# Designed miniproteins, single chains, continued (4), part 108

Each design is a single chain, and the fold is of that chain. pLDDT is the mean over its residues in the fold that is shown.

## One batch from the design tools (miniprotein)

Design m15760
Fold by ESMFold2-Fast:
Structure m15760 (fold): chain A 89 residues (1-89)
Amino acid sequence: MTIEELVEELKKAVEEKDAKKAEEIAAKLIELYEEDPEAVIEALRKQGKDFRDKLLEFARENKLKNTLKLLFLVEVEEGIRLLREAVLG
């Protein structure tokens, strides 16, 4: 599976409220993150803040450790980007 296909399946799992499938997909995305972190972050970033916020709420409600870790990695990179732009602007 490509990173983009896994992100699409993650989105569907959240819409279907399938916590087990979401966590399994998140674990696979973390493995891919270790090989190519930029590609995984970019694929999740492209889904937008609304999806990431929904995914975060779903992960918190269902105690999905891998999904929470994946979101933490994405939000850290987004935070660094925003801080860099604020300092340079």
Scores: mean pLDDT 81

Design m15761
Fold by ESMFold2-Fast:
Structure m15761 (fold): chain A 82 residues (1-82)
Amino acid sequence: DIKEEAIKAIDENEHLTEEQKKLLKEIIEILGDDLPDNLPLILKYGSVEEILAFLKELIDTHPDEEKKKKAEEVFKELEKLL
């Protein structure tokens, strides 16, 4: 399950603050089953900048407009933590 792997990867990323991890997990829960297979690796090993760039593209290209809108709201809160 890519979503479960993504959430675990966030917890294992030592470059992320606890608040950033919380908001990232919320975005993953909102996007649900439409997650790419490489997402857990990016979340686990990526810098904050790399993670934000990847998630922004994922949100912007998401086919579900309701999920996209909710994820965008959480993403804006995440950007305030930089």
Scores: mean pLDDT 82

Design m15762
Fold by ESMFold2-Fast:
Structure m15762 (fold): chain A 70 residues (1-70)
Amino acid sequence: AVNLKEDAVKAINEKVVSGEITSVEELNQQIQNAKTELEAKGVDFDQSDVDVVMKGVEILKKSGATKIEL
């Protein structure tokens, strides 16, 4: 359960760094897709998990690791 959630967050961050996710709209779509998939597997995905993803993306943007439009 914990590993599935961490893997989902890592996958989103990798897509942000690779340039597959370039906008807040695409980021929100990926977060919603991850939430749906995890919940279907019995893993809760709540606002604190969304906040972790968003904070991670903000850090990546500040470090220059991504060109995402926030």
Scores: mean pLDDT 80

Design m15763
Fold by ESMFold2-Fast:
Structure m15763 (fold): chain A 66 residues (1-66)
Amino acid sequence: DLENFRRLAEEIVEEAKATGDEEAYKRVESHVQAALDALEAGDYQTAIDHFFEAVKIVKEAKAKAA
């Protein structure tokens, strides 16, 4: 469901924003946008790869902030 994926993508972006790391937030936003674009194009593997990178960046930013 594209709507559920978009909602999860928005949650990841907000999580990145909450870390206070502006560069991490920018990178996450870029990967999330690329994932959504790939999903609309029917490239599910590329969408998954970009979404995974966004999640990884959030985890690393949170670890750095702790």
Scores: mean pLDDT 81

Design m15764
Fold by ESMFold2-Fast:
Structure m15764 (fold): chain A 77 residues (1-77)
Amino acid sequence: SAAREADIQKVLDTLRPIYEKAKAEMAKAKTEEEKREVAIKYLKEAAAALAAAGAADPSPVIAKTLAEAQAALKELE
């Protein structure tokens, strides 16, 4: 459906710049601790961006992706 496709695109557009920054910083990380810190940093940014996107325009895809980011943060902390 057009609504589902738009929701998926919104998630991708929201996360793409965060993913690119995370990829660049992860490439510079030397230790497991540094990699964990980069992952925590960008999962927090992703969760905040998804929460803002969902508040402006609620969607099941955004809600599910936000929940997944929050779950990943709990496992790393």
Scores: mean pLDDT 85

Design m15765
Fold by ESMFold2-Fast:
Formats: structure tokens, C-alpha cells, sequence
Structure m15765 (fold): chain A 59 residues (1-59)
């Protein structure tokens, strides 16, 4: 789980960086928004797994 959480965060960070670069081109705003949505979904998945891991480790 910890490695999976980190992988999800790294993928989300990469998508956010790519989306930020796409925002330099107004014609690519829609693509940038899609990357931001994908990154947000990955962050939510990472947060859910982190919660499960904390509960398991805290017990």
C-alpha cells in the first residue's frame, strides 16, 4: 500500500506539472483541465489508501 500511495501521488504530480505547461497554450486549456481532473482523481485514491494504511498501522 505505501508504495502504491507514493506511485499514485507521483503520477498525480506529473499530470499537474504537464497540465501547468499546457496552460501556456490557450488552445490546450481543455486538455490541461482533463489532466487536472485525472490528477485530482489520483490524489483522492491515494488519500483513501493512506487512510486505510493509517488505520491498519495505528491498530
Amino acid sequence: MRAEIEALRQQADALMLEGGELLQDPSKREEALKLAQQANELYRQAAALERQLREAEAA
Scores: mean pLDDT 80

Design m15766
Fold by ESMFold2-Fast:
Structure m15766 (fold): chain A 75 residues (1-75)
Amino acid sequence: SARDEVLRALRRLNDKALEIAKKEGAKSASVTVLENGTVELTVDGTEEQKKKVKEALKPEMEEVEELLRQAGLLG
C-alpha cells in the first residue's frame, strides 16, 4: 500500500539520518511526518552539523515528500 511504501522509505531515511549525524558528530537526527503531512528533520547538534545533515539527506527527504504528495497527505 502507499502507506507501507511511505513507512519503508521513512524508516530508511531515519537510518541514514542517524548514520550521517554520527559521522558529523551530532548527538541524534530523526525525520518525522507531521499530522499535516510536512516532513520534519530534527537534529541535536550545532547549526553547522544541522546544515550538513539536512544537505546530505535532501534527496531522500524529497523522495518521501513526493510519496506523501502522491498519496494526498502533503497539504
Scores: mean pLDDT 80

Design m15767
Fold by ESMFold2-Fast:
Structure m15767 (fold): chain A 56 residues (1-56)
Amino acid sequence: MSAEEAGKAIGEAARAGASPEELRAIGDEMVARSTGDAARYARAVGGAAVLDAEQA
């Protein structure tokens, strides 16, 4: 899976109002399907989305 695809999926879920728990699950799945830079990107975007959702 590409870093761009992972970021898009997490971003779309966050905009749709996904809970922090749902965003974490999506992020974990993206990391599991990625390697190297894509996995690092998915982890970073997922973490940021969860923090944003927790502040909302």
Scores: mean pLDDT 71

Design m15768
Fold by ESMFold2-Fast:
Structure m15768 (fold): chain A 84 residues (1-84)
Amino acid sequence: SEKEKLEGTFENYEKLIKDAIKNNDQEAAVEIVEGMLKLAKKYNDKELIERVLKIAREVKQKSTDPEVKARIDELIKEAEELLK
C-alpha cells in the first residue's frame, strides 16, 4: 500500500539522519527533516506528522549549530501547529 511505502521511506530517512548526525553533518540532518515534514503535509497524515515531530526533537537535542537549531525549532513549531 502507499502507506507502507511511506513508512519505509520514513525509516530510510531516519537512518540517513542518524548517519548525518554521526558525521557531524547537521545541515544534512535538518534538510532531511524538512523533506519528511513536506511529505507528511502532502499526505495530511497525522501519524506521519507525529513521526516527523519526534525525529525533529531528537535532531534538535543532538544539534550544536545555532542556525540548524533555529531551523529545527521552526519545523517543530510547524508540526505542532498541524497536530492541533
Scores: mean pLDDT 86

Design m15769
Fold by ESMFold2-Fast:
Formats: C-alpha cells, sequence, structure tokens
Structure m15769 (fold): chain A 79 residues (1-79)
C-alpha cells in the first residue's frame, strides 16, 4: 500500500539521520551536503502523499539512492 511505502521511506530517512548526528557536529561542509539531501528527501516524501502507489514506489527508490549518497559522504569523512 502507499501508506506502507511512505512508512518504509520515512524509516530509511530516520535510520540514516540517527547515524549521522555525530558527523553533523564535526564538519560544516558535510552538514551542508547532508542538509541538501535531507531537504530533497523531505520534498520527495511530500510528493508521495499526493502521488499514486506506483509513483510512490519510484519516489521511494529515489529516496534510497539519496540516503546511500549520504552514507558515502560520511565514509569519506571517516577515512
Amino acid sequence: SKEEIIAEAEKLADQTNKNVDEALATNPSIKERLQATKDEVDALLAKMKTASEEEGIALRKQIQLLLYENELILRQVKD
């Protein structure tokens, strides 16, 4: 269902945000990039609420990709 798709996308965003909280305190450039991705994720989540279930699946994939990019950025900071 569309509700389940949205809930899964929100869980992915929440889980990633929890893992990045410490990183947000240490590097301003990382903060800017993570904030930009978060803003885009929020926009996609808002679109999901008015989209069809089929569109919701596509939007969820976009959110997953954006969250994966955030994880790659965090790895660069640690290394």
Scores: mean pLDDT 73

Design m15770
Fold by ESMFold2-Fast:
Order: sequence, then structure tokens, then C-alpha cells
Structure m15770 (fold): chain A 82 residues (1-82)
Amino acid sequence: MKRPSAAEKATTRAVIAYLRRELERTDDVEAALQAGRDKAVAAGDDATAHILDQAIQHIREGNLDAAQLQIAVLLGIGRSLE
């Protein structure tokens, strides 16, 4: 349980915007999620990194629908932070 600051929201928004651009550029969803995860880790956004780790795990398990749902939730959060 934590209360996000304005700076934390700005960081998450930037990470999600980066992920959105990567997903638009490539059909390799796993590679796009890895790039987004690395960006989240570098930015200290542990919450977004954790969600991306879950999405990557769903892809590795063949659970593409679950991965797409996680991605859609993150992109929705990114839009709400704009």
C-alpha cells in the first residue's frame, strides 16, 4: 500500500508512453514488453516493472489473452495519467 506522488505518476506515464511506442513499432510483443520492463527498472518504477514481468510470464506460458489484458490495463493507466 502506497500513495503515488506527482513525480511517481509522471515517471509511470513516461514508462507507459515508451511501452506504447515500442508496441506500435514491432510485432514482437515479448521484445516490446522486455524493453518497457527495462525502462521501468531504470526509472525505479517497480510497480510497472512487476506488471510487465507478469505479462512476459503470460506470453511464455502461451497465455496471450492474459498478457494482452495486462498490456491494455497499463496503457489505460498511461492515458489516465496524461
Scores: mean pLDDT 78

Design m15771
Fold by ESMFold2-Fast:
Structure m15771 (fold): chain A 90 residues (1-90)
Amino acid sequence: SVMEELEKRAKEIEERLEKAKSAEEVIEIAEEILEIMERVKEIAPELFGDQTYEELSREEYLKALKEQLADALYKEGKLSKEEAEKAKEA
């Protein structure tokens, strides 16, 4: 099923986040998360009751994801401040 496929992709992303050490990896993970979110919105739009997702362009949403992931990984000690800032500026 599509949901099982998305759950598998989400698990793979979680494993990649545990191993992420660079801005490049964070950027790639953010792009994959965006693709999954776009897919979930297509098959289950009712789960996205917040209109903010629809009001943001793809580029703006991707920027927000990069910033959120970089900050989270930095807080967890998995990413250096330099790499976190680099991911946010990309």
Scores: mean pLDDT 75

Design m15772
Fold by ESMFold2-Fast:
Order: C-alpha cells, then structure tokens, then sequence
Structure m15772 (fold): chain A 60 residues (1-60)
C-alpha cells in the first residue's frame, strides 16, 4: 500500500540519520527530511493523503 511503502522509505531515512516530518502547504502536504542542518523535500502528497502521511510518520 502507499502507507507501507512510505513507512519503509522513512525507516531507511531514520536509519541513515535523517529526521522526517510533515509540512502542510496550500497545495498539499510535503514530507521533509532534516539531516546535518539541511532540509530536503523527498515527496509530495495531495491534502487528501495527509492522514496516510501522519500515520506513516507515527510508525517510525
């Protein structure tokens, strides 16, 4: 599922020292990763998928 794929991706990011978090925008939600003081947008989701993104972030 979309959620399971995102969980696996986020777990790998955390394993490599990244800190993923959600940013709400006017166009949807972004998954952002902070690592070594640098922030990178790794994926964009429509606002209707916000709950899936929040659930995935809670599982890591």
Amino acid sequence: SKKEKLIEKLKEIVKNGGKPYLVSTTFGVDVVVEKDGKETIIEHFPYTDKDIVEEALSEI
Scores: mean pLDDT 84

Design m15773
Fold by ESMFold2-Fast:
Structure m15773 (fold): chain A 96 residues (1-96)
Amino acid sequence: SKAALEIEVHLGLLHMLRGLKMPKEYIEPILREMLELVKENVNSKDPAVIEALELFAREIPRYYDIAPELVKEILEVLLEHPDERVRKAAEEALAR
């Protein structure tokens, strides 16, 4: 799935930039692109997309100190996903 690959590539880029301790001005644009990808895929029934979104929900709290409002908005969109696995991951992430 192209959508699943795009989500995985953006997540990989976020982890790389975070590991390099890049300032928020380099990380926030990638998070904004991820918000758009999540919005586009909130109703996706593609198993690969569902797995990628579940992983992203679990990982995104790592960026809360950089962009709290963006992270919260991403998780709130994921709470609307029809698949329980994605919703549970987002609920657990918001509880942190």
Scores: mean pLDDT 85

Design m15774
Fold by ESMFold2-Fast:
Structure m15774 (fold): chain A 78 residues (1-78)
Amino acid sequence: SAAALEAEQARLAAELDAARAARPEAREVVSEESIDLLLEAAELFLTDPEAAWRRLAEAVAEKHKASQEELDEALARL
């Protein structure tokens, strides 16, 4: 069935993500922050859909800003 195929694709995707997460890179720190923001948006979606959408947009913008700021800080410390 289509649902079974989708479930298998999701399982394979999760296995790939798990394999990548096993890398030495500490990407979990960045992923943790993204997950927290997404959970916040999900909670808001039940109460205030407009606020939830704005929070998702803010999460994307903050990730972009944080990456740029972190690079600038690292370069300044060199």
Scores: mean pLDDT 62

Design m15775
Fold by ESMFold2-Fast:
Order: structure tokens, then C-alpha cells, then sequence
Structure m15775 (fold): chain A 80 residues (1-80)
């Protein structure tokens, strides 16, 4: 499902942070999440809670301005 795919992508970003992955790799995965989420913004699900929890963690660990901007865009997409 799209929910499982998005959760998986956020988990992969978390792993990139732990493994000292590049900001470019993180940005690429976040852009992929944003594209997927744009397609399902009109559906209600448990997706919002899962995404908010992981994005909150990412904001604590990542200080890159471009990465944070993409996270903000995804957070806005969580609002109907």
C-alpha cells in the first residue's frame, strides 16, 4: 500500500542519518515521499500520524535548510 511505502521511505531516511548518509540522498528520498503523498492527499488514514512522528524525528536530526524545507512541504500536504 502507499502507506507502507511511505513509512518504508521514512525509515530508510532514518537509517541514512544513522549511517552518516549524504544530505543529497536524504533530499532525494524526501522528494519521492512528497510526490507519492501529493497523489493521496485526499484520502484519510493512519498515514498522518506515522508521517508526523518520523518527520519530527528527522527535523531534530537534520539541520540542512533544503531538507527541512522539503519536510515542511510534506507537513503542509498532511493538512487537508
Amino acid sequence: SLLDKLKKLLEEIYQLIENKGSNSAIKKKLEEIKILFKKIKNKDSSLGKVLETLLEYLKKKISDEEVLAIIEEIEELLKK
Scores: mean pLDDT 73

Design m15776
Fold by ESMFold2-Fast:
Structure m15776 (fold): chain A 88 residues (1-88)
Amino acid sequence: SNAEKLREALEKLVEASRAIDNGDYETAIKKLEEASKILRETNTPLGKAAAEAVDKAIEALKNGDLRKFSVYLTAAALLVVGGLLEEE
């Protein structure tokens, strides 16, 4: 279900945040790429918007722009959490 995909994507976002806290940016990028793929597999406007925010977060992180990274990651997390709470 899309709720299961949103939950899996949220778990990947949490894992990415944990990796960043440990300075493991390579693992963080991998987890974010996995989240983006899962979000696109929902084939919903919310999933596509969340995936796009994740992709922008990845680009910002690769460029060392931690402020843009934080903004896009927060946007993605809020979309995923909102979708998970509204869609069962």
Scores: mean pLDDT 85

Design m15777
Fold by ESMFold2-Fast:
Structure m15777 (fold): chain A 80 residues (1-80)
Amino acid sequence: SMEELKEKVEKLMGEATQKMLELYKAIANRSPLEEIQKLLQEMQKLRDLLSKSPLREAQAMAKGIDNAIDQAKAEVERLG
């Protein structure tokens, strides 16, 4: 149903927001590269799930996550 689809997307968006905060904290705290890479992989999976959603909000969030991942990867490469 449309309600189930919206609930699923809302949950994925919440998970993505939480993981993005964890990623930024890990980078700011100079966490081990393994931990940062794991968070980047988890963010990429959430991005892919949201990008396949027919909902506009999910697709917009996926683009936002993609940009955040690219910025985080650039920062990690700059530091290591």
Scores: mean pLDDT 84

Design m15778
Fold by ESMFold2-Fast:
Structure m15778 (fold): chain A 85 residues (1-85)
Amino acid sequence: MQYLAEALRLAKTLDQKDPLVRKAIGELREAIEHLMKGDIKKAIESAKKSLDYLQQRYKTTTDPKQKQKLQQAIDYVQKAIDSLN
């Protein structure tokens, strides 16, 4: 849960006008809720969807500060998925 919480905190500091950022935040919230309910499979599914949205945004952004935050958020989501296996 800590890794997903850190990923969510970082994602909330990104440009939320971007639909990919908003979708990533939504999926991170879903992943946390599923973990709180004990549904590990759904938590991993939502975390993977968030990862895909963050990776898409990383490829499309040219802002170095946004890229750094996106990379950190991606790393936290990957750590969360790994810890839940």
Scores: mean pLDDT 86

Design m15779
Fold by ESMFold2-Fast:
Structure m15779 (fold): chain A 72 residues (1-72)
Amino acid sequence: MKLSEEERKEGLEELDKVLSKYEEALANNPDRELIELVKELIEKIKKLLEEKTLSEEIVKKLQKEFEEKVAA
């Protein structure tokens, strides 16, 4: 599966928003468990970027999975 140029742009914009939010959260109250979860999220996103499959929908799905892990 290949994303359109517009879909890739939307995915990157959503990624930038998500990363900025987590950077702010870590700066305000750094928690070791949260840091490890953020690292896991970043690694998954890097893999999707290399495969050129990062879409807005996938970023939102990864964010939801991250939030579920934080809540657990």
Scores: mean pLDDT 71

Design m15780
Fold by ESMFold2-Fast:
Structure m15780 (fold): chain A 62 residues (1-62)
Amino acid sequence: GPFAAGVEAALAALERRGLIHESQLRRTYGASRAAVLAAARARGLDVRELPGGFLALVMPHP
């Protein structure tokens, strides 16, 4: 879906923590995994989907 305030807050939390679970996206931010991935891509962030519903921010390549 389009960017919402919850998606932006979830992306900021992912950037701060480096890792976030899909259940926290839904419960705390009201955001879907797809919307957060789309927001990350729009900002040029490399975010990986991990097993068990986790999203991880990839550190910049050297």
Scores: mean pLDDT 76

Design m15781
Fold by ESMFold2-Fast:
Structure m15781 (fold): chain A 85 residues (1-85)
Amino acid sequence: DAKAMEEAVKEALPIAEKQYEKPDPELVEKLARASSGYLALLYAMLLYIITKDPERALSLLDEERDRILFEAYYQGKSISLSELE
């Protein structure tokens, strides 16, 4: 589920960050814009981790569901599928 994906990204990021000092935020943004659905959401989450700018990350998401999932992620909140409407 989307929550499992959030937790996987959150858990993997410290390992990736340690291994790859800091990804290029412009490249991550470009990849997010070229992607859709789940992959775009992952790149938006990564962009937020790099830049600490939730508004910039949200601007990459064209689907309301993905924006809600991202907001839950950066605020550390849990979200149920029923809240996605």
Scores: mean pLDDT 65

Design m15782
Fold by ESMFold2-Fast:
Structure m15782 (fold): chain A 71 residues (1-71)
Amino acid sequence: DEEERKRKAEEMRELYERIRAGDEEAIEEVVEMLVERAVKEFGIDEEVARELVERMVEAVRAGRPGGEYLE
């Protein structure tokens, strides 16, 4: 459902902005959410999922050129 996708996108946008602002609590919340998602949806080992999520958070915090313009 597109409406559900929009809701998730808005939640992610809020978390993204909080991460960008350096909100440690938002970073921790996103890490927990994405690790659980990766384990459940992709069957990835929890340790591997954690490394992937840390990498994503690092990229968002670093503000890589072009990374802001994802479809």
Scores: mean pLDDT 70

Design m15783
Fold by ESMFold2-Fast:
Structure m15783 (fold): chain A 93 residues (1-93)
Amino acid sequence: LTEGVAGWLEEALEGIEKLVEQGDKKRASEAAKALGKKAKEWAKLLDEESAEIAKKAAEYFEKMGENVDNEEEFKKYLEKAKEEIEKLKELAK
């Protein structure tokens, strides 16, 4: 489950990044916020350690959604979200 969650979050995050690159900031914001909600729901199904990481990633996804018009802040939270996903992938191995 943790491996599947980590992989899906990584793919969804890449999709959001592509939307921003295409100038579809409204959809990128909506997708990032939806991803944050989904990560929190999935955290309920994970062990305590994986759940804490997923919740942290969810907070960063929400911040990305709030900052789609600020390139520096968006990239900052994107990198933080990627770091949390990498931790989740390591726990799944």
Scores: mean pLDDT 82

Design m15784
Fold by ESMFold2-Fast:
Structure m15784 (fold): chain A 66 residues (1-66)
Amino acid sequence: MLAAARAELEARLAALHAAAEEGARQSAAPPGVTEVEFEAPGLVARATITVGAGTATLTWEISRQA
């Protein structure tokens, strides 16, 4: 089910965002911009993490596979 797959991807993205923010706060996160991709049945999530001074921003898109 796409709804279940989407929920799984959203949970992974939320966990990634939280980890990136914690890492940035502790100055442990790698500097700059990192791209990651997650796959679930029928869906692909692509995320960009931008790490700044004590903060991290996550931008992501989820699309259906054809």
Scores: mean pLDDT 74

Design m15785
Fold by ESMFold2-Fast:
Structure m15785 (fold): chain A 90 residues (1-90)
Amino acid sequence: SENDEILDRILEKVQELIDAVKAGAPRETILKLLDEIRELAKQLPDPEVRGRVLQLINGLKRVVEEHPDDRDLIIKQLKAFEEALRRLRA
């Protein structure tokens, strides 16, 4: 489905973001990648899935802004987001 295609693109971007955090990307780069994920999420055709994904992204953005140097926490939250996306996919 179109919903699953967009979720798969978001999952690819989340993996890219996890790799960037592991490689020591600065806060500004992490926030930019989150904004790119947010723009993909806005394209989700299912309003319930779209709303849930956008809420999760907002939570991640708060974690990055409040704990920008806590890379282990950011990675843990990104992996939890990845798991939530996989459950929404079916």
Scores: mean pLDDT 88

Design m15786
Fold by ESMFold2-Fast:
Structure m15786 (fold): chain A 95 residues (1-95)
Amino acid sequence: MSLEERKEKLIEEVKRLYEEFPDQADAFIEGLKKGIEVLKKYPPLYVAAHVDELLPDAPIFARSMVATAALLSRSPEEGVEFLELMIKEIEKLKK
């Protein structure tokens, strides 16, 4: 997948999850922010494999998106960029 295809896939899933759980948008954003900090400490593959242990207080769908971003990333920096992109999209949908 190209970088743009990976970004589009992540944005599509974020929009779907927001439509399903709009009342949990703040918890979603906080889970993704914690995911960014975790990706700064651990390799993406490790984050994807251990997301439930690394983000126990995040809702399941936020953990799923952190794991998906990590799996689709080619570097920790790209994973962080994906999570930041998802946070911005949720913030746009909340207004």
Scores: mean pLDDT 84

Design m15787
Fold by ESMFold2-Fast:
Structure m15787 (fold): chain A 65 residues (1-65)
Amino acid sequence: NEKAKRIAERLREEFPEVLKALAELAGVSEEQVLEGIANSAVESGLSEEETLERVRGLGESMGLV
């Protein structure tokens, strides 16, 4: 899915620290976190912008942004 790929690329570029923290908390790889977020966004009908905004908010709550 092209939308999922674009979300994953932008997350990796803009929020690498958030992805790393989420992977450590969940006990999974950063790649699994990326796939989970991107697939969840597509399933939920979230736009790329909405998905990035939510990840940014999560990063802020964790003190990473």
Scores: mean pLDDT 82

Design m15788
Fold by ESMFold2-Fast:
Structure m15788 (fold): chain A 93 residues (1-93)
Amino acid sequence: EREREIERLVEAIREAGKELNLPKPVMDAAVETAEKALREGYSPEEAIDKAAEVLRDTLEREYLALGFDPETAKKYADYIAERFRELVRERLA
């Protein structure tokens, strides 16, 4: 059932977010994006990629709001988004 696939991916995302100490708005955005992608018929890998992109963009905005310079905000967001992809894939393996 599609709901079980969604639940499994959502749990993997929540576990990765907990490990990375992600803020709630960033986690909520990633979960919503992945769930929507799966419901629209994208593969789990495509859903992970879409969630990671939204997570990256949301984190960059959060870092800028916290007073980080644009270069540092982008660098940290890129790094965390890549680690997020790796952790989610490990949880689903």
Scores: mean pLDDT 85

Design m15789
Fold by ESMFold2-Fast:
Structure m15789 (fold): chain A 92 residues (1-92)
Amino acid sequence: MYEQLTDEQVEEAKAALDALDFSPKIKELAKGLLEALKNKDLKKAEELKEKLEEELTEERLKKGVKEGKIDEVKEFMEEKGYSEEKVEEILK
């Protein structure tokens, strides 16, 4: 479907992101993605989308560790091909 982002829509989306309990890094990446989409910079948008998905996954994994789901988080990361160093970083 055709969808064109306006300045107003981008600012509303940024405000909505600030109201959510995401990390500052995730909010910054999401805001950058919105601006790239507004500016029709598809290459930048794809790059930021990949980084945002990676950071969102990492935040969810860290939340799982805090909830005591350490074995599930470790298994998921190993299945996704994360390095041993990255697994240790998340499991801290």
Scores: mean pLDDT 74

Design m15790
Fold by ESMFold2-Fast:
Structure m15790 (fold): chain A 57 residues (1-57)
Amino acid sequence: SSAAQQRALDAQRRAAEEAGFEGGLAASRRGAEAREAGGGLEEVARAAEEGYREGLA
């Protein structure tokens, strides 16, 4: 039914939002760690990107 389809889509959207939140949180932590270690902008960006990918896993 349309209602069941809508609920499934809503659940998928919420799961994606939660995964994105966890990815963002991991990226923030990794970026902060690189910055505290005295990393440059490229090192901080790389660490944040790696954290985001790890958080999504």
Scores: mean pLDDT 75

Design m15791
Fold by ESMFold2-Fast:
Structure m15791 (fold): chain A 66 residues (1-66)
Amino acid sequence: SAADLQARIAAIDVEIAELRRELAALKEQLAQDPSSIALVSRLAATSLRLSGLEFEKELLEKQLQQ
């Protein structure tokens, strides 16, 4: 239903906001330690998760418009 789609989009928006804050923190940490493989790995994983959620949100928004 449209209500179920809207609820999932709202949940994704919360996760996106959290991941964006995490990315900002990781970028700040990496600026202080640019050679940290662990920080680069975490930043890459967080960025991938964020991209996946943004893509899922776009698909759900398209379903909602139908």
Scores: mean pLDDT 89

Design m15792
Fold by ESMFold2-Fast:
Structure m15792 (fold): chain A 72 residues (1-72)
Amino acid sequence: MEAERKAIEKEVEERKRRAVEEARKELAGKASEEEIEEAIRQVEEQARAELIRRLAELEGKRLSPEEIAAAL
């Protein structure tokens, strides 16, 4: 379980890092720094939601979208 948990955390972190980089590249020269920061915050929030969901599934729990949102 602990090794699986660490694998999930690493996978989510790698996906988040890539999504942040892609968002920065896509918005470079097209959006303000404030808009880019907001887009990055949304990417980070999505990654946190995925982490919460996957860790709950690993523990045998099934979370609704509302429960995940409440945990953010």
Scores: mean pLDDT 78

Design m15793
Fold by ESMFold2-Fast:
Structure m15793 (fold): chain A 116 residues (1-116)
Amino acid sequence: SITVTESGGGTFKEGSSVTLTAKVSGVDFSRSAVNWFRETSSGEKITLGFAGGSPEVLLPESIRGRISMSRDDAASTATLTLTNLKVEDTATYYFQVIHPLEPATWGEGVEVTVVA
C-alpha cells in the first residue's frame, strides 16, 4: 500500500553535485520516519542518515560536510543532496520510510555513477 518513487540518479562528473528525491504515497508521510542508505559496487553499506538529524559521527570522513537531507511533509517528499562528488560516491542509493502501523518500505534504489 505504501509506494516510494526515487529520482535524480544518473552519471555525474567528479566535483559536481547530485540531488536525489523520494516521493512517498499510500501513508501519512508527516507521521513517518525516513532514512537514506547507500550500497557501493564493492558491497559497502552505509546509513547516510535521516531528515531531522544525521548520524554524522558514524559517517566516513570523506562524506562528512558534503551531505544534506530535508523533508517536505506537505509534498510527501524527502531529498538527499551530495556535493563535491567523488568517484567513491558511486553507489545505489536507497530511501526507507517507516510508519508505526506498517512494515518498513524501501525504494527500489537509484543508481549514481561518478566519473573522473
Scores: mean pLDDT 80

Design m15794
Fold by ESMFold2-Fast:
Parts: structure tokens; C-alpha cells; sequence
Structure m15794 (fold): chain A 89 residues (1-89)
């Protein structure tokens, strides 16, 4: 879904905002979009963005990203996609 992929791209850009509140909002929106999407490509890009957010220099932002990623990984589909992303590293 081209509109969802473009939205993930916009949210990914917001993860590099100087404002940690903007980054927190982007993480929350990525989780919402992940739960609403049925497209594996969209889900993969969301997982990739959340994984990058776990490296955030703000401890609260990084912890939030890790929690949201953990919630998504309770779904077998998201866990499989996450393992595929890690193999690219």
C-alpha cells in the first residue's frame, strides 16, 4: 500500500527530530499503523523503524521503542519479519 509506505517514511524522518516528544509521537503512530496494516512490506518497514528507535540517545524514547517492538513481536508474523530484518545486519 503506497500510502502506508509513504506514511512510514514520514514517521521514520520524525524519529530524527530534535524534539524527543515528536520522536515519542512517531513511535506511537508506528505501533498504531503496524496493528492496522495487513501488508508485510509495511510491517517490515515499521519494525525496521522501531528497531532503529531502540538506539535513540534519550533513554525514555529508546525504552518506549523497545516496549512497542516487544508488543508487536508477540504476534508470530511480526516476530518472523523482525528475525528477517536482523539477518540483514
Amino acid sequence: KEEELERVKELREKLFSDDPQVRIEAINELLRLAKESTDPEVKREILRALYEATQDPDDLVAALAAIMLGVLKLDPEFRKLYEEILKEE
Scores: mean pLDDT 81

Design m15795
Fold by ESMFold2-Fast:
Structure m15795 (fold): chain A 82 residues (1-82)
Amino acid sequence: AKSLEETIELAAKIPPAELEARLAAELARLVAEGLLSEEQAEALRRLTLALISLPVEEILELHEEARRAGLSMEEFAERLLA
């Protein structure tokens, strides 16, 4: 969860061809370490790919608001689409 900001910032700096591979590898590692479920990793992957078109500062503000509200990954995604 707290690594979401770092993942989004890295995604913005990496060429698209490398971004997908690095994102997949990082999410797989977080799942292997028990920090994310496979479903949470898939949701985070989809969310990150959608959000990298937005300014990083806007994404971080939305994520911080979601964390303060105690929202799940699914609720965070729903709020962004509203």
Scores: mean pLDDT 62

